# Designed miniproteins, single chains, continued (4): the designs that were tried, part 21

Each design is a single chain, and the fold is of that chain. pLDDT is the mean over its residues in the fold that is shown.

## One batch from the design tools (miniprotein)

Design m12748
Fold by ESMFold2-Fast:
Structure m12748 (fold): chain A 70 residues (1-70)
Amino acid sequence: SRTKEYLEKHIERRLKAAEATYEGLLPKMNEEQKELAEKLLEAIKNKDLEKALEYAKKLAELVGEQLEKL
C-alpha cells in the first residue's frame, strides 16, 4: 500500500534527522532518552511499525517534559 510505504519512509526520514540532532544533544540527554532513540531506530530497521510507534511515544513524552523545563 502507498499509504503504509509513505508513512514508513516518513518515519524513517524523521528518525534520521532526529538522530543527528540527538547526537549534538547527547551531553545534555539522559540514558533513558538514548536507549529509546536506539530502540526506535532498530524497530524501523526491522519494519516493526507497532514497536516503533511505542518507542516514539515514550521518547516524545520524555523530550516534551524536558523541553517544558527549559
Scores: mean pLDDT 70

Design m12749
Fold by ESMFold2-Fast:
Structure m12749 (fold): chain A 99 residues (1-99)
Amino acid sequence: DEAEKLNKLGNEYLKQGKFDKAEEYYKKALELDPNYAEAWNNLGKVYLEKAEFEEAMKYFEKALELDPNYAEAWKNLGQVYAALFDFEKAEEYYEKAKE
């Protein structure tokens, strides 16, 4: 699957800290498969690394619309709220990730 290959390339760039290239490849994956929850979650991770918290939340929420049982996306939303010093909200999302 071409979308999966592009997502995997995005993952390699993300591991290298090449956030702009990671974003480019995740977006290309999503152009081919807009219902690819993992790619939405990974795009959110790029924005979280850039401290662009509003965009990060948007992409994690999109992943959860597609897959409400996506534990990593719940954890990532928790990390966004923790970064914003909203520890009560962070804990709520971490608990959802355990379900």
Scores: mean pLDDT 90

Design m12750
Fold by ESMFold2-Fast:
Order: sequence, then C-alpha cells, then structure tokens
Structure m12750 (fold): chain A 64 residues (1-64)
Amino acid sequence: LNEVQRRVAEHDLAELGEKLLAAGASEEEVRAIIERLMELVEQGKFDEARELLEEASRRYGVEL
C-alpha cells in the first residue's frame, strides 16, 4: 500500500462510518462493515474495498 492509497482509504472508512450511523445504521453493522473493508485494504484489494463502500452507502441510502 502506498501512503496516498492508505490515506484515501482511511478517510473514506471514517467518513462512511459516520454517515452510516447518521443514516440510522446500527453501531454493530457499521463496525462489521468497517472491519471487513479494512481486511480487504490490508490484503491489497483496494478496488473491492471501494466497491463494498459504495454498496454500503447505497444500501442505507447515503452518498459518500
């Protein structure tokens, strides 16, 4: 992971987590999504991680 990709992923995860909570998602649902996304990032699967972020955003009716 280069530093730029890492910073973008960390920022996106934090932002999405807060937006999901504000949209009415439970704390445990947000935690599970964030943990899953972080695992993908650690495995170098950035594209899959971003796709899951988009899916979660659409599922709860919130934009990035």
Scores: mean pLDDT 72

Design m12751
Fold by ESMFold2-Fast:
Structure m12751 (fold): chain A 85 residues (1-85)
Amino acid sequence: EELLKKLEELEKELEEVRKLIKEAEKTKDIKLAEEAKKKLEEILKECRELLKEVKDKEVLLRTIGLTLRCIGLIIEIDLLIEKLK
């Protein structure tokens, strides 16, 4: 399942970005926070593309869940960047 494989790759990418966010918080590194935000925006774009192509109900629901998690992390990173300015 091509779309399921893409979803699993995006879920893995989101976990790597969570590690970057945690590191940026610990080190107070604005550049690292901005890099994390850029990666989240890329993941969100991929999620939007995937949502247009998904026909399987389970994959659709998982993709919606991933999209919502990604949006939440974008809000969190925006707040962090604002705090670090």
Scores: mean pLDDT 85

Design m12752
Fold by ESMFold2-Fast:
Structure m12752 (fold): chain A 73 residues (1-73)
Amino acid sequence: ALAAEALGKIGDERAVEGLIKLSQHKDPKVKAAAIAALVKIGDKRAVEAINNAFKNADEETKKLVAKILDKFA
């Protein structure tokens, strides 16, 4: 149990790093999916990345993020 919990925590940290990179992707759909995943994780670094991504995002990316989050509310 403890080993599985430790591996899960390490996996979450690596996932956050990968998602932060994807939130800077050229494709609006890829950016939206990465931002939505960061919101679901709720890590402190994720909050900063989400704020930066949303401030720099176009309307299409923002609408896609809203649709993804609404489906899983």
Scores: mean pLDDT 69

Design m12753
Fold by ESMFold2-Fast:
Structure m12753 (fold): chain A 58 residues (1-58)
Amino acid sequence: GPAPSFEDRLEKLEEYIAKQVREHPDDNELIIKKTEEFMDSLGLPESIKQIFLTGLRE
């Protein structure tokens, strides 16, 4: 199919975060680390990465 849109990448990120939270509900440090690595692989802009990482720390 066509290259994933920005919206498709955000949807994949949200699904990935939900999966990590389900698999590691007591390991917030691991969730943050895995999410940061996944965001980097998706090529998301720094401003978007900061929003999600800040949310995970709360």
Scores: mean pLDDT 80

Design m12754
Fold by ESMFold2-Fast:
Structure m12754 (fold): chain A 75 residues (1-75)
Amino acid sequence: SMAAKRARAEEYHRRGEELFEKGEYEEAIEYYRKAIELDPRFAEAYENLARALYHLGRFDEAFEALEKAQALRAE
């Protein structure tokens, strides 16, 4: 169900946040991407993906993720 996918996406997003707080940015990115795969409209996951990519110096990818988040927030 959509509700079950959203709940799983939120769990992956939370795990990504925990990894980000530990400075484990590459692992955080993996969990944010898993969240997005389950919920492609998860604006907050794109925002946090952008933040983690920025910390790794992956600025072009960070900008793309931020643009996607802003587009979703504008809906």
Scores: mean pLDDT 89

Design m12755
Fold by ESMFold2-Fast:
Structure m12755 (fold): chain A 96 residues (1-96)
Amino acid sequence: MIDERLEEIEKRVEEAAKTSDPEKQLAMLREVVRELFRVGDEATPEQLPKVIEVAEKVLDVASRLADETKNLDLQIEFAVLEIAAAVIIATERSKL
């Protein structure tokens, strides 16, 4: 169940990265971050490395989108997602 959800989350991160609409990218990444927080809370120690890996992908995508956007509101929102992903990484690594 968790492994299947992590695979779907990872796929959605890739889809968000390829989407040309910044508002859709933001909506997709917000859903991904919320789901990663839920999955991280339920994950076994053996699953935590995969949660961290997917969170690192979210961090990379959000950081890139924050740098590329010319819209200040979108830039702030992507920066918030970058911080949220970093918090997930730090929290899950602390359990290892």
Scores: mean pLDDT 83

Design m12756
Fold by ESMFold2-Fast:
Structure m12756 (fold): chain A 83 residues (1-83)
Amino acid sequence: MEEEIKKLIELGEEYEKKGDYKKAGEHYEKAAELAEKAGKIEEAIELYEKAAEAYKKAGDKRWLEPSIKAGILALKLAVDKVL
């Protein structure tokens, strides 16, 4: 999982540097899903936010789902910290 997540982040950053924000968003979103599955919640939040921002820059409505997922995970993490 760690190696796969790392490669997806690197690909997302590469596409972002090339201005292919749609592909960058797709790779960040996939990395976020793997991080979430691995229990890396803080990393998953960051990656979902990066995916949403990339999709917004591309004018792609696919930013909605990653944005919502990041919000839900951030709320869950915040609740865990106040208990």
Scores: mean pLDDT 83

Design m12757
Fold by ESMFold2-Fast:
Structure m12757 (fold): chain A 59 residues (1-59)
Amino acid sequence: GPGAEAAAKAIAAAKAGDGGAAARYGSLFNQHRKEEEAAGGLGPDGKAGLAALQAMGMG
């Protein structure tokens, strides 16, 4: 989903050394995360994206 996709793109940008793209995709992930939290809690998409970012030391 869009949150996990944004997290994956943030990780790919960070690995490529593109801090600007990593920050933009990280912000997009955080927007999707906040939307899921406002709707009643993190869904599978937000949980998957958060877990991926935390595994890379980015969460």
Scores: mean pLDDT 81

Design m12758
Fold by ESMFold2-Fast:
Structure m12758 (fold): chain A 66 residues (1-66)
Amino acid sequence: DSEGLSKASLKGVNAVYKSIDQGKKDKAKEEGVKEAEKMGEELGLSEEGKQRAIESVTTHTDYLLS
């Protein structure tokens, strides 16, 4: 559902910001994707839902690091 997708995306984005704050900008996208995928799995999102959460995180990370 949209709420689950939002939660997974937010978890991933929070991991991105944490990585950046820790000076690990080169790992931000990797950590964000990892956490979004993990949360999506825990919330029982479909494969499409998990992929959309990952896409949201990667797009946001690319914007932040551009």
Scores: mean pLDDT 81

Design m12759
Fold by ESMFold2-Fast:
Structure m12759 (fold): chain A 67 residues (1-67)
Amino acid sequence: SKEELLEEIRKILEEGGASEEEIEGLLQAVRDGNLVAARAGLAELKKRGLISEEQYEKLLELVEQVV
């Protein structure tokens, strides 16, 4: 379900150490179908070292499934 995909996204971001504010902002972009904002947010988290390359690729796949 969409809700299960959103929870998987949250879990990966929490493991990476993203703040609750950052996580909620990204999840809201995903819920709104705003792929541009969602992808930009993921790219920024990767740049900051909060998610790995493998996590980034997995998160992109999950985001595409939700939208």
Scores: mean pLDDT 84

Design m12760
Fold by ESMFold2-Fast:
Structure m12760 (fold): chain A 90 residues (1-90)
Amino acid sequence: MIEEARKVIAKANEEAAVYAKQAEEALKKGDLEKAKEYLIKALEIIKKGYEEAAKLLEEAAKKGDKEAAELAELARGAAEEAEKLIEELK
């Protein structure tokens, strides 16, 4: 499941990068409201993707994969950080 988790993370990062770029462009134009909106969208994508990756890694960890267990902890942590940032931006 590690390869599937890696693909989920890669896709989430790619999709989030599109919105992060739009947030930067809005900031350059002085549109703080639009910048916040795009940044929240990027963070929501990161949160969801890392939560899905963590679930896949947790399944591999149950089969005795120690690397998957460590990666699941990191993915969960990344999703929690994204959630905290979303709350701060609301």
Scores: mean pLDDT 86

Design m12761
Fold by ESMFold2-Fast:
Structure m12761 (fold): chain A 69 residues (1-69)
Amino acid sequence: GHMVITPEEQAKIDEFLSIFDLDRDGKLSREEVLALQTVLGIKPVDGVLDERTWNVLRQYVLTGIALVD
């Protein structure tokens, strides 16, 4: 998405991703994606970093609400 993100919002995303023991370069392994999908209740839990997984992650970080069906 072509959304402008502030340094403060980026810091929140980085802090959230650090919970999954990332290397802090914004890269997610398949195992980390599986853990993220499980924690946020995202289905299917397939380890694929798709648009839905990114949208839920971003929404959770920026609003504190995970909207998963």
Scores: mean pLDDT 62

Design m12762
Fold by ESMFold2-Fast:
Structure m12762 (fold): chain A 75 residues (1-75)
Amino acid sequence: SAALRAEGERLFAEGEALAATDPARAARLYVQAAELFAKSGDLEAAIRALEAAVAADPSLRPNADAFIAHLRQAA
């Protein structure tokens, strides 16, 4: 869906704007963007957003890796 992809891009951009000042909020926005990108079928954008989330919050690495593995199996 073009609408889901556009919303994902908007949330990703909000995350980028907050990454230096509020990394916890940026990580949350990146995860939301990844979910929307995945729902839109844009697996590359979903993976990029998950890697950005991990950069903002390294504790997310195991969950992000599991999600990326799931997305790659579903493609």
Scores: mean pLDDT 87

Design m12763
Fold by ESMFold2-Fast:
Structure m12763 (fold): chain A 83 residues (1-83)
Amino acid sequence: GSLLKQVEELDKQIEEAYREGKRAIEEGDYEGARESIKKLEELKKQLMELMSKEADKETILYIIGLILRIIGDIFDLESALKK
């Protein structure tokens, strides 16, 4: 069946991990920011696995969009850690 509910739950986790990473950077918690980057990498891996098992076109496009957002989120957090 469609994995849409699992993808929607991962979407929420991505948003939460990115927000926590940004907050950690603002507070000078560089270890917390690195843990957020690690969580985003793990969520990306989970999305890639779900995409390999999904047959629904709309759900596949949703997953691709989330993977691209994670890549951008990781880049933003890593760039902020270098400043």
Scores: mean pLDDT 85

Design m12764
Fold by ESMFold2-Fast:
Structure m12764 (fold): chain A 91 residues (1-91)
Amino acid sequence: MKKITFKFKDLDGKEHTIEVEVEDSDTIANLADKIYEKLKKENPELAIEVTRALEMAFDPDTKISDITEEELNKRLQEAVDRLRAARKARE
């Protein structure tokens, strides 16, 4: 079991840091589920945003052990930025 730290700006530009424990055999889909379960009680909107961003950024079958924490955070932020642009187009 290892801890992964996510640092990203949400759709409103607010910075968040989330720490999640993962197994070496966990996939991106498993990670998305763990993040959703951790956040859904305290911030359900953020939980949905992060889950959608992960689904946009990565193949769900990709193992977490195959991705660096730096690459994970970079691609998550890029996906959040795309969701932010789509949200502005709807306003």
Scores: mean pLDDT 75

Design m12765
Fold by ESMFold2-Fast:
Structure m12765 (fold): chain A 62 residues (1-62)
Amino acid sequence: SSGEKNAEAARKAGEAGDATAAAVAAWEIYQVGGGSKEKALKAIEAGYRGDAKEAAEWAVEA
């Protein structure tokens, strides 16, 4: 349930162009450990460079 909520938050952030919010959602997915840590890290990195869409896409896949 927590992973699904964070994936939804990341998707909404990507739609809004909010790279910081997408990175935060991806970091939560990484910490919970319910999915792919590699994909969550890629989402965090995309968010840090300001790519909200890429960050959201990786976070949803994690």
Scores: mean pLDDT 78

Design m12766
Fold by ESMFold2-Fast:
Structure m12766 (fold): chain A 60 residues (1-60)
Amino acid sequence: SERAARIAAEKARAADPAAVAEEYERLKEGFLRLGFDEELAERIAKAFVDTELWVTSRLR
């Protein structure tokens, strides 16, 4: 079922803080390469990761 697959994916990502941290760092580095300030890059990367996790918990 779609619910089971969604829950499994969310649990796997939430249960692996290393994977979440790696994604965060990759996004932050990406924004830094685009010329954003370090503080702004960190804030945007965190918001992106938080939004992605939130969407995953709500959608398939």
Scores: mean pLDDT 70

Design m12767
Fold by ESMFold2-Fast:
Structure m12767 (fold): chain A 92 residues (1-92)
Amino acid sequence: MEEERRRLLEDIAGSLEKAIDAVKAGNVRQAAVYTTAADLLLVAGYEMGLISEEEYKKIRELLSKAGQAIDAGNREEAIKYLEEALKLVREA
C-alpha cells in the first residue's frame, strides 16, 4: 500500500513537472495533456483508496484552476497553480 501510494504520487509529480515545462515553453496542447494525465492519476488514486478525500479535493481544485489558466493563456497563473499542486503531491 505505501509503495503503491509512493509510486502513484511520483507519477502525478512527473506529469505536473512536464505540464509546468510545457507551459513555460508555450506548448498549450502538451500542458493540457500532462495536466489531464495528472488529474486521471489523482482520480484513480482516490478510487483505489491511495489518496485521501482532503488531498483529492485540494489537488483537484488546483488542477482545475491550472486548466482554466492554460485555456485563458494566463501562463503565470497556470504555473502558480501547477507548482502549488506539485508541492502538495510532494508533501503527501
Scores: mean pLDDT 87

Design m12768
Fold by ESMFold2-Fast:
Structure m12768 (fold): chain A 80 residues (1-80)
Amino acid sequence: SEAQLAKFKQQIDAGLQAAKEMTKVGRDKAIQFLQQLADTLRQTAEYLRQQSPLFPAYKEMAELAEQAAKQFEQMKKELE
């Protein structure tokens, strides 16, 4: 549903803001946090892709999760 997609986008945006705040706490903690976010989003994307034939919105959510995971992976790489 559109409501699920909107909520998922809000959760990704909240994760991005949390990641930015974590960089102020310390590099090592930020790296660990970004890795956890990326891994969680990769797992979420895989689950959503498996369900996407039954739920069309899940395909778009999976694509958003994959893009967010790449963004967090890039942020981690820039801190290393």
Scores: mean pLDDT 83

Design m12769
Fold by ESMFold2-Fast:
Structure m12769 (fold): chain A 86 residues (1-86)
Amino acid sequence: MISKEELLDKLAEAANRILEITGGDPRVAKLVAEAIKAFQKGDFEKAKEILDEIRRYVEEHLTPEQAAEAKRIIDEMKKLIDEYEK
């Protein structure tokens, strides 16, 4: 099983990739910052809620290609959290 520090590092890297593919969108940046704070607090339920808000935002406001890539990264992040909580 991965450590909490390793999980947080992987989640931060994934969150930064979302920012890159969304072109530094200010709303995505705010949601990513809130998600990172939730990760650091160990509030993974809140973090998943914020990831779902990011998913909805990119699907509504960004290109289909950006939304698809962000969704893929979010699914990877959720899988990491679920594997850690086991």
Scores: mean pLDDT 82

Design m12770
Fold by ESMFold2-Fast:
Structure m12770 (fold): chain A 73 residues (1-73)
Amino acid sequence: REEELQRRVEEALKNAEKAAETSLDGLYGVQGLPAPPEEERKALIDRIVKAIKNGVPGAYEGALRIAEEERRR
């Protein structure tokens, strides 16, 4: 049972990472901005994935907003 739960958690994290990638690309596309450098992109995805992993309501959207604000600096 624990092995099955672990597998599901790993799959969920992989799906969250893929979704974060797609959402980030869409965000930059909608704003007409170029894609961020690979280093920044990795940091943004990591933040989004951590927010999803912690299960905080609205954390995903909040993390995207904070990441965008930091990028504008």
Scores: mean pLDDT 61

Design m12771
Fold by ESMFold2-Fast:
Structure m12771 (fold): chain A 71 residues (1-71)
Amino acid sequence: AIEHLRQAIEAAKKGDGESAVEHLEQAIRELADDPGVVAGLEAAKEAAKKGDYEMAARIAQSVLDLVQGRE
């Protein structure tokens, strides 16, 4: 989960929306038991699909910080 979130953030920062979506989908599967986290990652995935990579990276980073206990 954490590694896929990091990879999604890096892909979004590079403008690689396809890779960002793939890593977000993996993170959603691994974190499926947390509906709040899943909702956040689904929003990040939709932002990446629309080409809003800054929003996708920001949402994914916020979720990563929550999962790591930093928010």
Scores: mean pLDDT 80

Design m12772
Fold by ESMFold2-Fast:
Structure m12772 (fold): chain A 84 residues (1-84)
Amino acid sequence: VALIIEALEELKSQAPSTVQKEAIDTAIEKLKSNPDETIQAIIDAYNKLFANSDTKLTKENLVEIIKNPRYRDGVIEAINLALK
């Protein structure tokens, strides 16, 4: 959980809009209270948005994907979807 929170804090610093920063903050707060549920919601949202991708988000690759600039926009969209 600590590594995921660190990755999301980094993602927040790179997010281009206030709305995106607020969504990431909400995800960090939910991770502190309900880590397993929040992690699974983000994974499910990402995989739903990118169902045709060869790359599936998993608990094992989550930190790597969050830190990778290639997936930044996709991760932010998944967080927004997971928070609804």
Scores: mean pLDDT 78

Design m12773
Fold by ESMFold2-Fast:
Formats: C-alpha cells, structure tokens, sequence
Structure m12773 (fold): chain A 71 residues (1-71)
C-alpha cells in the first residue's frame, strides 16, 4: 500500500483514515488538534504565496475534522 502523508489525503482516503484511526485508538480530540495545526500551516503557505500547498493543507484539515466526527 502507498504510504499516505497527511498533505496527500483526498476524500477517497476518508473511510480508510477513519478505520485506521479506530484501530489505532486515535481520539477525536487528537484528530481535531491535528486539523488545527494544518490550518495554521495552510495560512503560512498562503502568506508565502504557495496556494497549492495551502489548499492541500486545508483539504487535509477538513478530512481530519470529518474523521473526528465519524469516530
């Protein structure tokens, strides 16, 4: 299987992310904290003019929040 980095997450990865989090005992609070860190990273990328990485970080943050809601 391809190793998935958080910045490479897509909506197609969401069910797999939720299952992996449940198996690993990751809490919704941990996923929300990771999503918040990614939003801060996205703001830094946007400030540097890197809109592609900013968009990827925001997408990853949204997916982590959705995973937290489904846990």
Amino acid sequence: MRPITVMELTEEDLPRLIEAAREAGVTPEQLRAAAEALREQAERFAAAGDEERAAAARRAAELLERAAEEL
Scores: mean pLDDT 76

Design m12774
Fold by ESMFold2-Fast:
Structure m12774 (fold): chain A 64 residues (1-64)
Amino acid sequence: GSVEEARRLGEEAVRLALEGRYEEALRKGTLAWIMAQEAGDDALAAEIAARVRAAFEEAGLSSL
């Protein structure tokens, strides 16, 4: 389902961001966030956004 897909894409986006693959991480993170929102899971959408941002900051990207 969309919630499960959003969670998987969000986890993948975090891994890609930590690897420095920023463009792929941003695309997958954005898609995961949209899917979580469309499913009505605002908490998951907020978690995805926060985790992806934290991963970018850890990888050396100071802001999105």
Scores: mean pLDDT 80

Design m12775
Fold by ESMFold2-Fast:
Structure m12775 (fold): chain A 64 residues (1-64)
Amino acid sequence: SGERAAAAGRRAAEAGDGAGAASAIHDTYLNGKGSKELAERAVQAAAEGDAERAGELGVQGARS
């Protein structure tokens, strides 16, 4: 369930789109109910403008 969030977060991070990364990760968390803690941290990192960090946390969340 988190795999698509991780992919979307990574693409947004590569594009420098922190808001897009946060939105994608949050939406997938709500639907997939995966790693809530990593998803929340990824959303926070994206909100702080750290799109690369958000992408990394999204990938870790997908593995959970």
Scores: mean pLDDT 61

Design m12776
Fold by ESMFold2-Fast:
Structure m12776 (fold): chain A 79 residues (1-79)
Amino acid sequence: IEKGKEYRLKGNYEEAAKKFEEAGKKSTGAEAALSYYLSGISYEKLGDYEKAAEFFRRAAEVSADPLSFLEQADEMLKK
């Protein structure tokens, strides 16, 4: 039962990541940065650290404070 719920949760993270990626592409500035960051967090929850790092870098590209997002991306690549 618990294992089945965990598989459903992982599916929800993948869908969440895709929705946040789409929201980021439709937005600019701080809203886009937040959307890409949440997509990165969703991929981190899935254990896809390379994709998590990619989306943290995308958040940095559209953010007024890129350093914090770049540090998050580097942390993902160390996992």
Scores: mean pLDDT 74

Design m12777
Fold by ESMFold2-Fast:
Structure m12777 (fold): chain A 60 residues (1-60)
Amino acid sequence: GAAEQAARERFLAGARRALSAVLSPEEADTVLARLEGLLDAGDFEAADRLAKEVYIRALS
């Protein structure tokens, strides 16, 4: 529904900002494409986990 679509858009916008701060543009786009695939499959838990794992790894 509209609430889920808004949550998806906020999540992807936040992930884009965070990942673009720590990854190259090409790497960020690759990760964002994977996140979009997980969200398309309805797996918000996996998308959130992947975004966090990539971000933490980039900081270490």
Scores: mean pLDDT 86

Design m12778
Fold by ESMFold2-Fast:
Structure m12778 (fold): chain A 102 residues (1-102)
Amino acid sequence: NEVEEARRKAERELAEFEAALRELAARRPRGERLTVEIHVEVFDKNGNVVASLSRTLELDLTPEQLAEIWREYFERRREEFEELRKEGKANLRLGVTLVPEK
């Protein structure tokens, strides 16, 4: 049931990440529409990927605003990630990929 628990953790982290990005985007002036893929990987205690989920989002941002939001999000969670690393519990990788719209 470790795989099931890891998948639920990935789903929660992905949902929280989406909610945080949408909230941070809402605090900026509306720019052009961007399509981004957010990605979460969950690792077991041995460093193996046990869950991997992605989701596509549309945000009213410029690429520069997306970079600012990404930096702000990581700075907010830097202390949390550092504590998890010290406890040997750093078991997440988060990513954002810009999907080009033509």
Scores: mean pLDDT 73

Design m12779
Fold by ESMFold2-Fast:
Structure m12779 (fold): chain A 75 residues (1-75)
Amino acid sequence: SHTEEGRKLIEEGRYEEAVEKFEEAIRENPEDAIAWQNLGVALLALGRFDEAAEYAKKARELDPNIHLKGLDLPR
């Protein structure tokens, strides 16, 4: 999935390409809280703090438990 591809790109340090993959995931499923959370993580790595905060908030609104799921996804 685009979300899985985006995570691999983060692991490779390819943060800008990871953003594109997470944006694709959100376009296909705008209720994918994990994609919103991971988009926020990629944006933090790029120093885009305001956008990262907005997308992290969106992820939490969709899934209040997202913070328990997002940090340990090396799958």
Scores: mean pLDDT 78

Design m12780
Fold by ESMFold2-Fast:
Structure m12780 (fold): chain A 67 residues (1-67)
Amino acid sequence: MDEEKIRELLEEALKAAEEGKGEEVKRLTYEIAKEAGVSPDVAEKAVVLAILRGIEAAIEYLKKNAK
């Protein structure tokens, strides 16, 4: 898993969410899923976690759930 790339994608997803760009959030969530090697459902939970608790919490969640 490329942690720096995941961080960049999470930052872009948070910005898209703040701007109300739902389709962009969805696109970025799929890119996070591919980069982390997780299901889209796990990536969606990571994006929600980033919104609620910050990007570092989301990265740790992805590391724990990556297979």
Scores: mean pLDDT 82

Design m12781
Fold by ESMFold2-Fast:
Structure m12781 (fold): chain A 60 residues (1-60)
Amino acid sequence: MSEEDRKFNARLILELEVRRLIKADPSAKHIYEEALKVSEGPVEEMIEFTERVRKLIAEV
């Protein structure tokens, strides 16, 4: 239950950040496919991926 809630919130944040990256750099659409795979894993992996996406957004 607690894990499902954390996973749900992590997925929402991940999806929002990936969409922001793609809007800033459409060539990064392939990141969306990787994000979908990561979203089925543990919350820690989703958090790490989200931070990586945020770093990429800051570089655009």
Scores: mean pLDDT 78

Design m12782
Fold by ESMFold2-Fast:
Structure m12782 (fold): chain A 66 residues (1-66)
Amino acid sequence: KIQELIEKLKELIARLREVAATSDVATRRAASVALGPEVNKLARELQELLGLDPVELGKLIAELNA
């Protein structure tokens, strides 16, 4: 469901923010490589769930930013 995917995206964003806060460039780079596919997968699942409706996708993005 949409709410579950939003929560997963929020968790991924929080993990990325924590990685970005680290002072170790190598750790940041490794985490970006590892998390990139997960971010892409969740984005695709959101688009599939919404039937690729740009309006509904826009609403979800607005909700994430709120």
Scores: mean pLDDT 66

Design m12783
Fold by ESMFold2-Fast:
Structure m12783 (fold): chain A 64 residues (1-64)
Amino acid sequence: MSDAERSAAASRAAAERGDAAAAGTGGWQHFVMGGNKEMARQAAQAAADGDAAAASEYGVLGAK
């Protein structure tokens, strides 16, 4: 619970500063720890595309 909350907060903070790569990291980290693989993939793709808002949204959804 705490790790997912921390990951979601970090992803939102990164999106606020326009850091698309960091915003997507929440989904990737949670996927590695058994989170939602599809949301993590979408977060990584959004980060690669430079879309910080989408990367954060998918990252938070992946960190359940």
Scores: mean pLDDT 61

Design m12784
Fold by ESMFold2-Fast:
Structure m12784 (fold): chain A 60 residues (1-60)
Amino acid sequence: LVAEARELIREAERAAEEGDYERARELLSKAFQLANQAADHELVEEVLALAGRVTEAERA
């Protein structure tokens, strides 16, 4: 779960760098679900922080 969530976060970062914000959000949604299942609050915070950055980048 944790390793899978971290992989999804890395893929979401790459998608965001490429301007694919829709894909980044989909990957982050999956990572968020896995982080919650693992009860890893640090990982949940990391997902939320990246989701906020993706939203800001899309609005710019």
Scores: mean pLDDT 79

Design m12785
Fold by ESMFold2-Fast:
Structure m12785 (fold): chain A 55 residues (1-55)
Amino acid sequence: MEEVIKEALRLAEQGRYEEAAELMRKAGFSPTLAAVGLLLLGAPEEVVRQVLAAF
């Protein structure tokens, strides 16, 4: 689970928001769990917003 969030953050930081959202969706993350996980890893609010928009 933590490795999925870390990889999703890496993709999102590269502007690959759709790939980050797809990775988290396939791993069973809801939008709420995805947001919490990304924020706990220090993701900027704008990055979290872009990933959630791609869900």
Scores: mean pLDDT 79

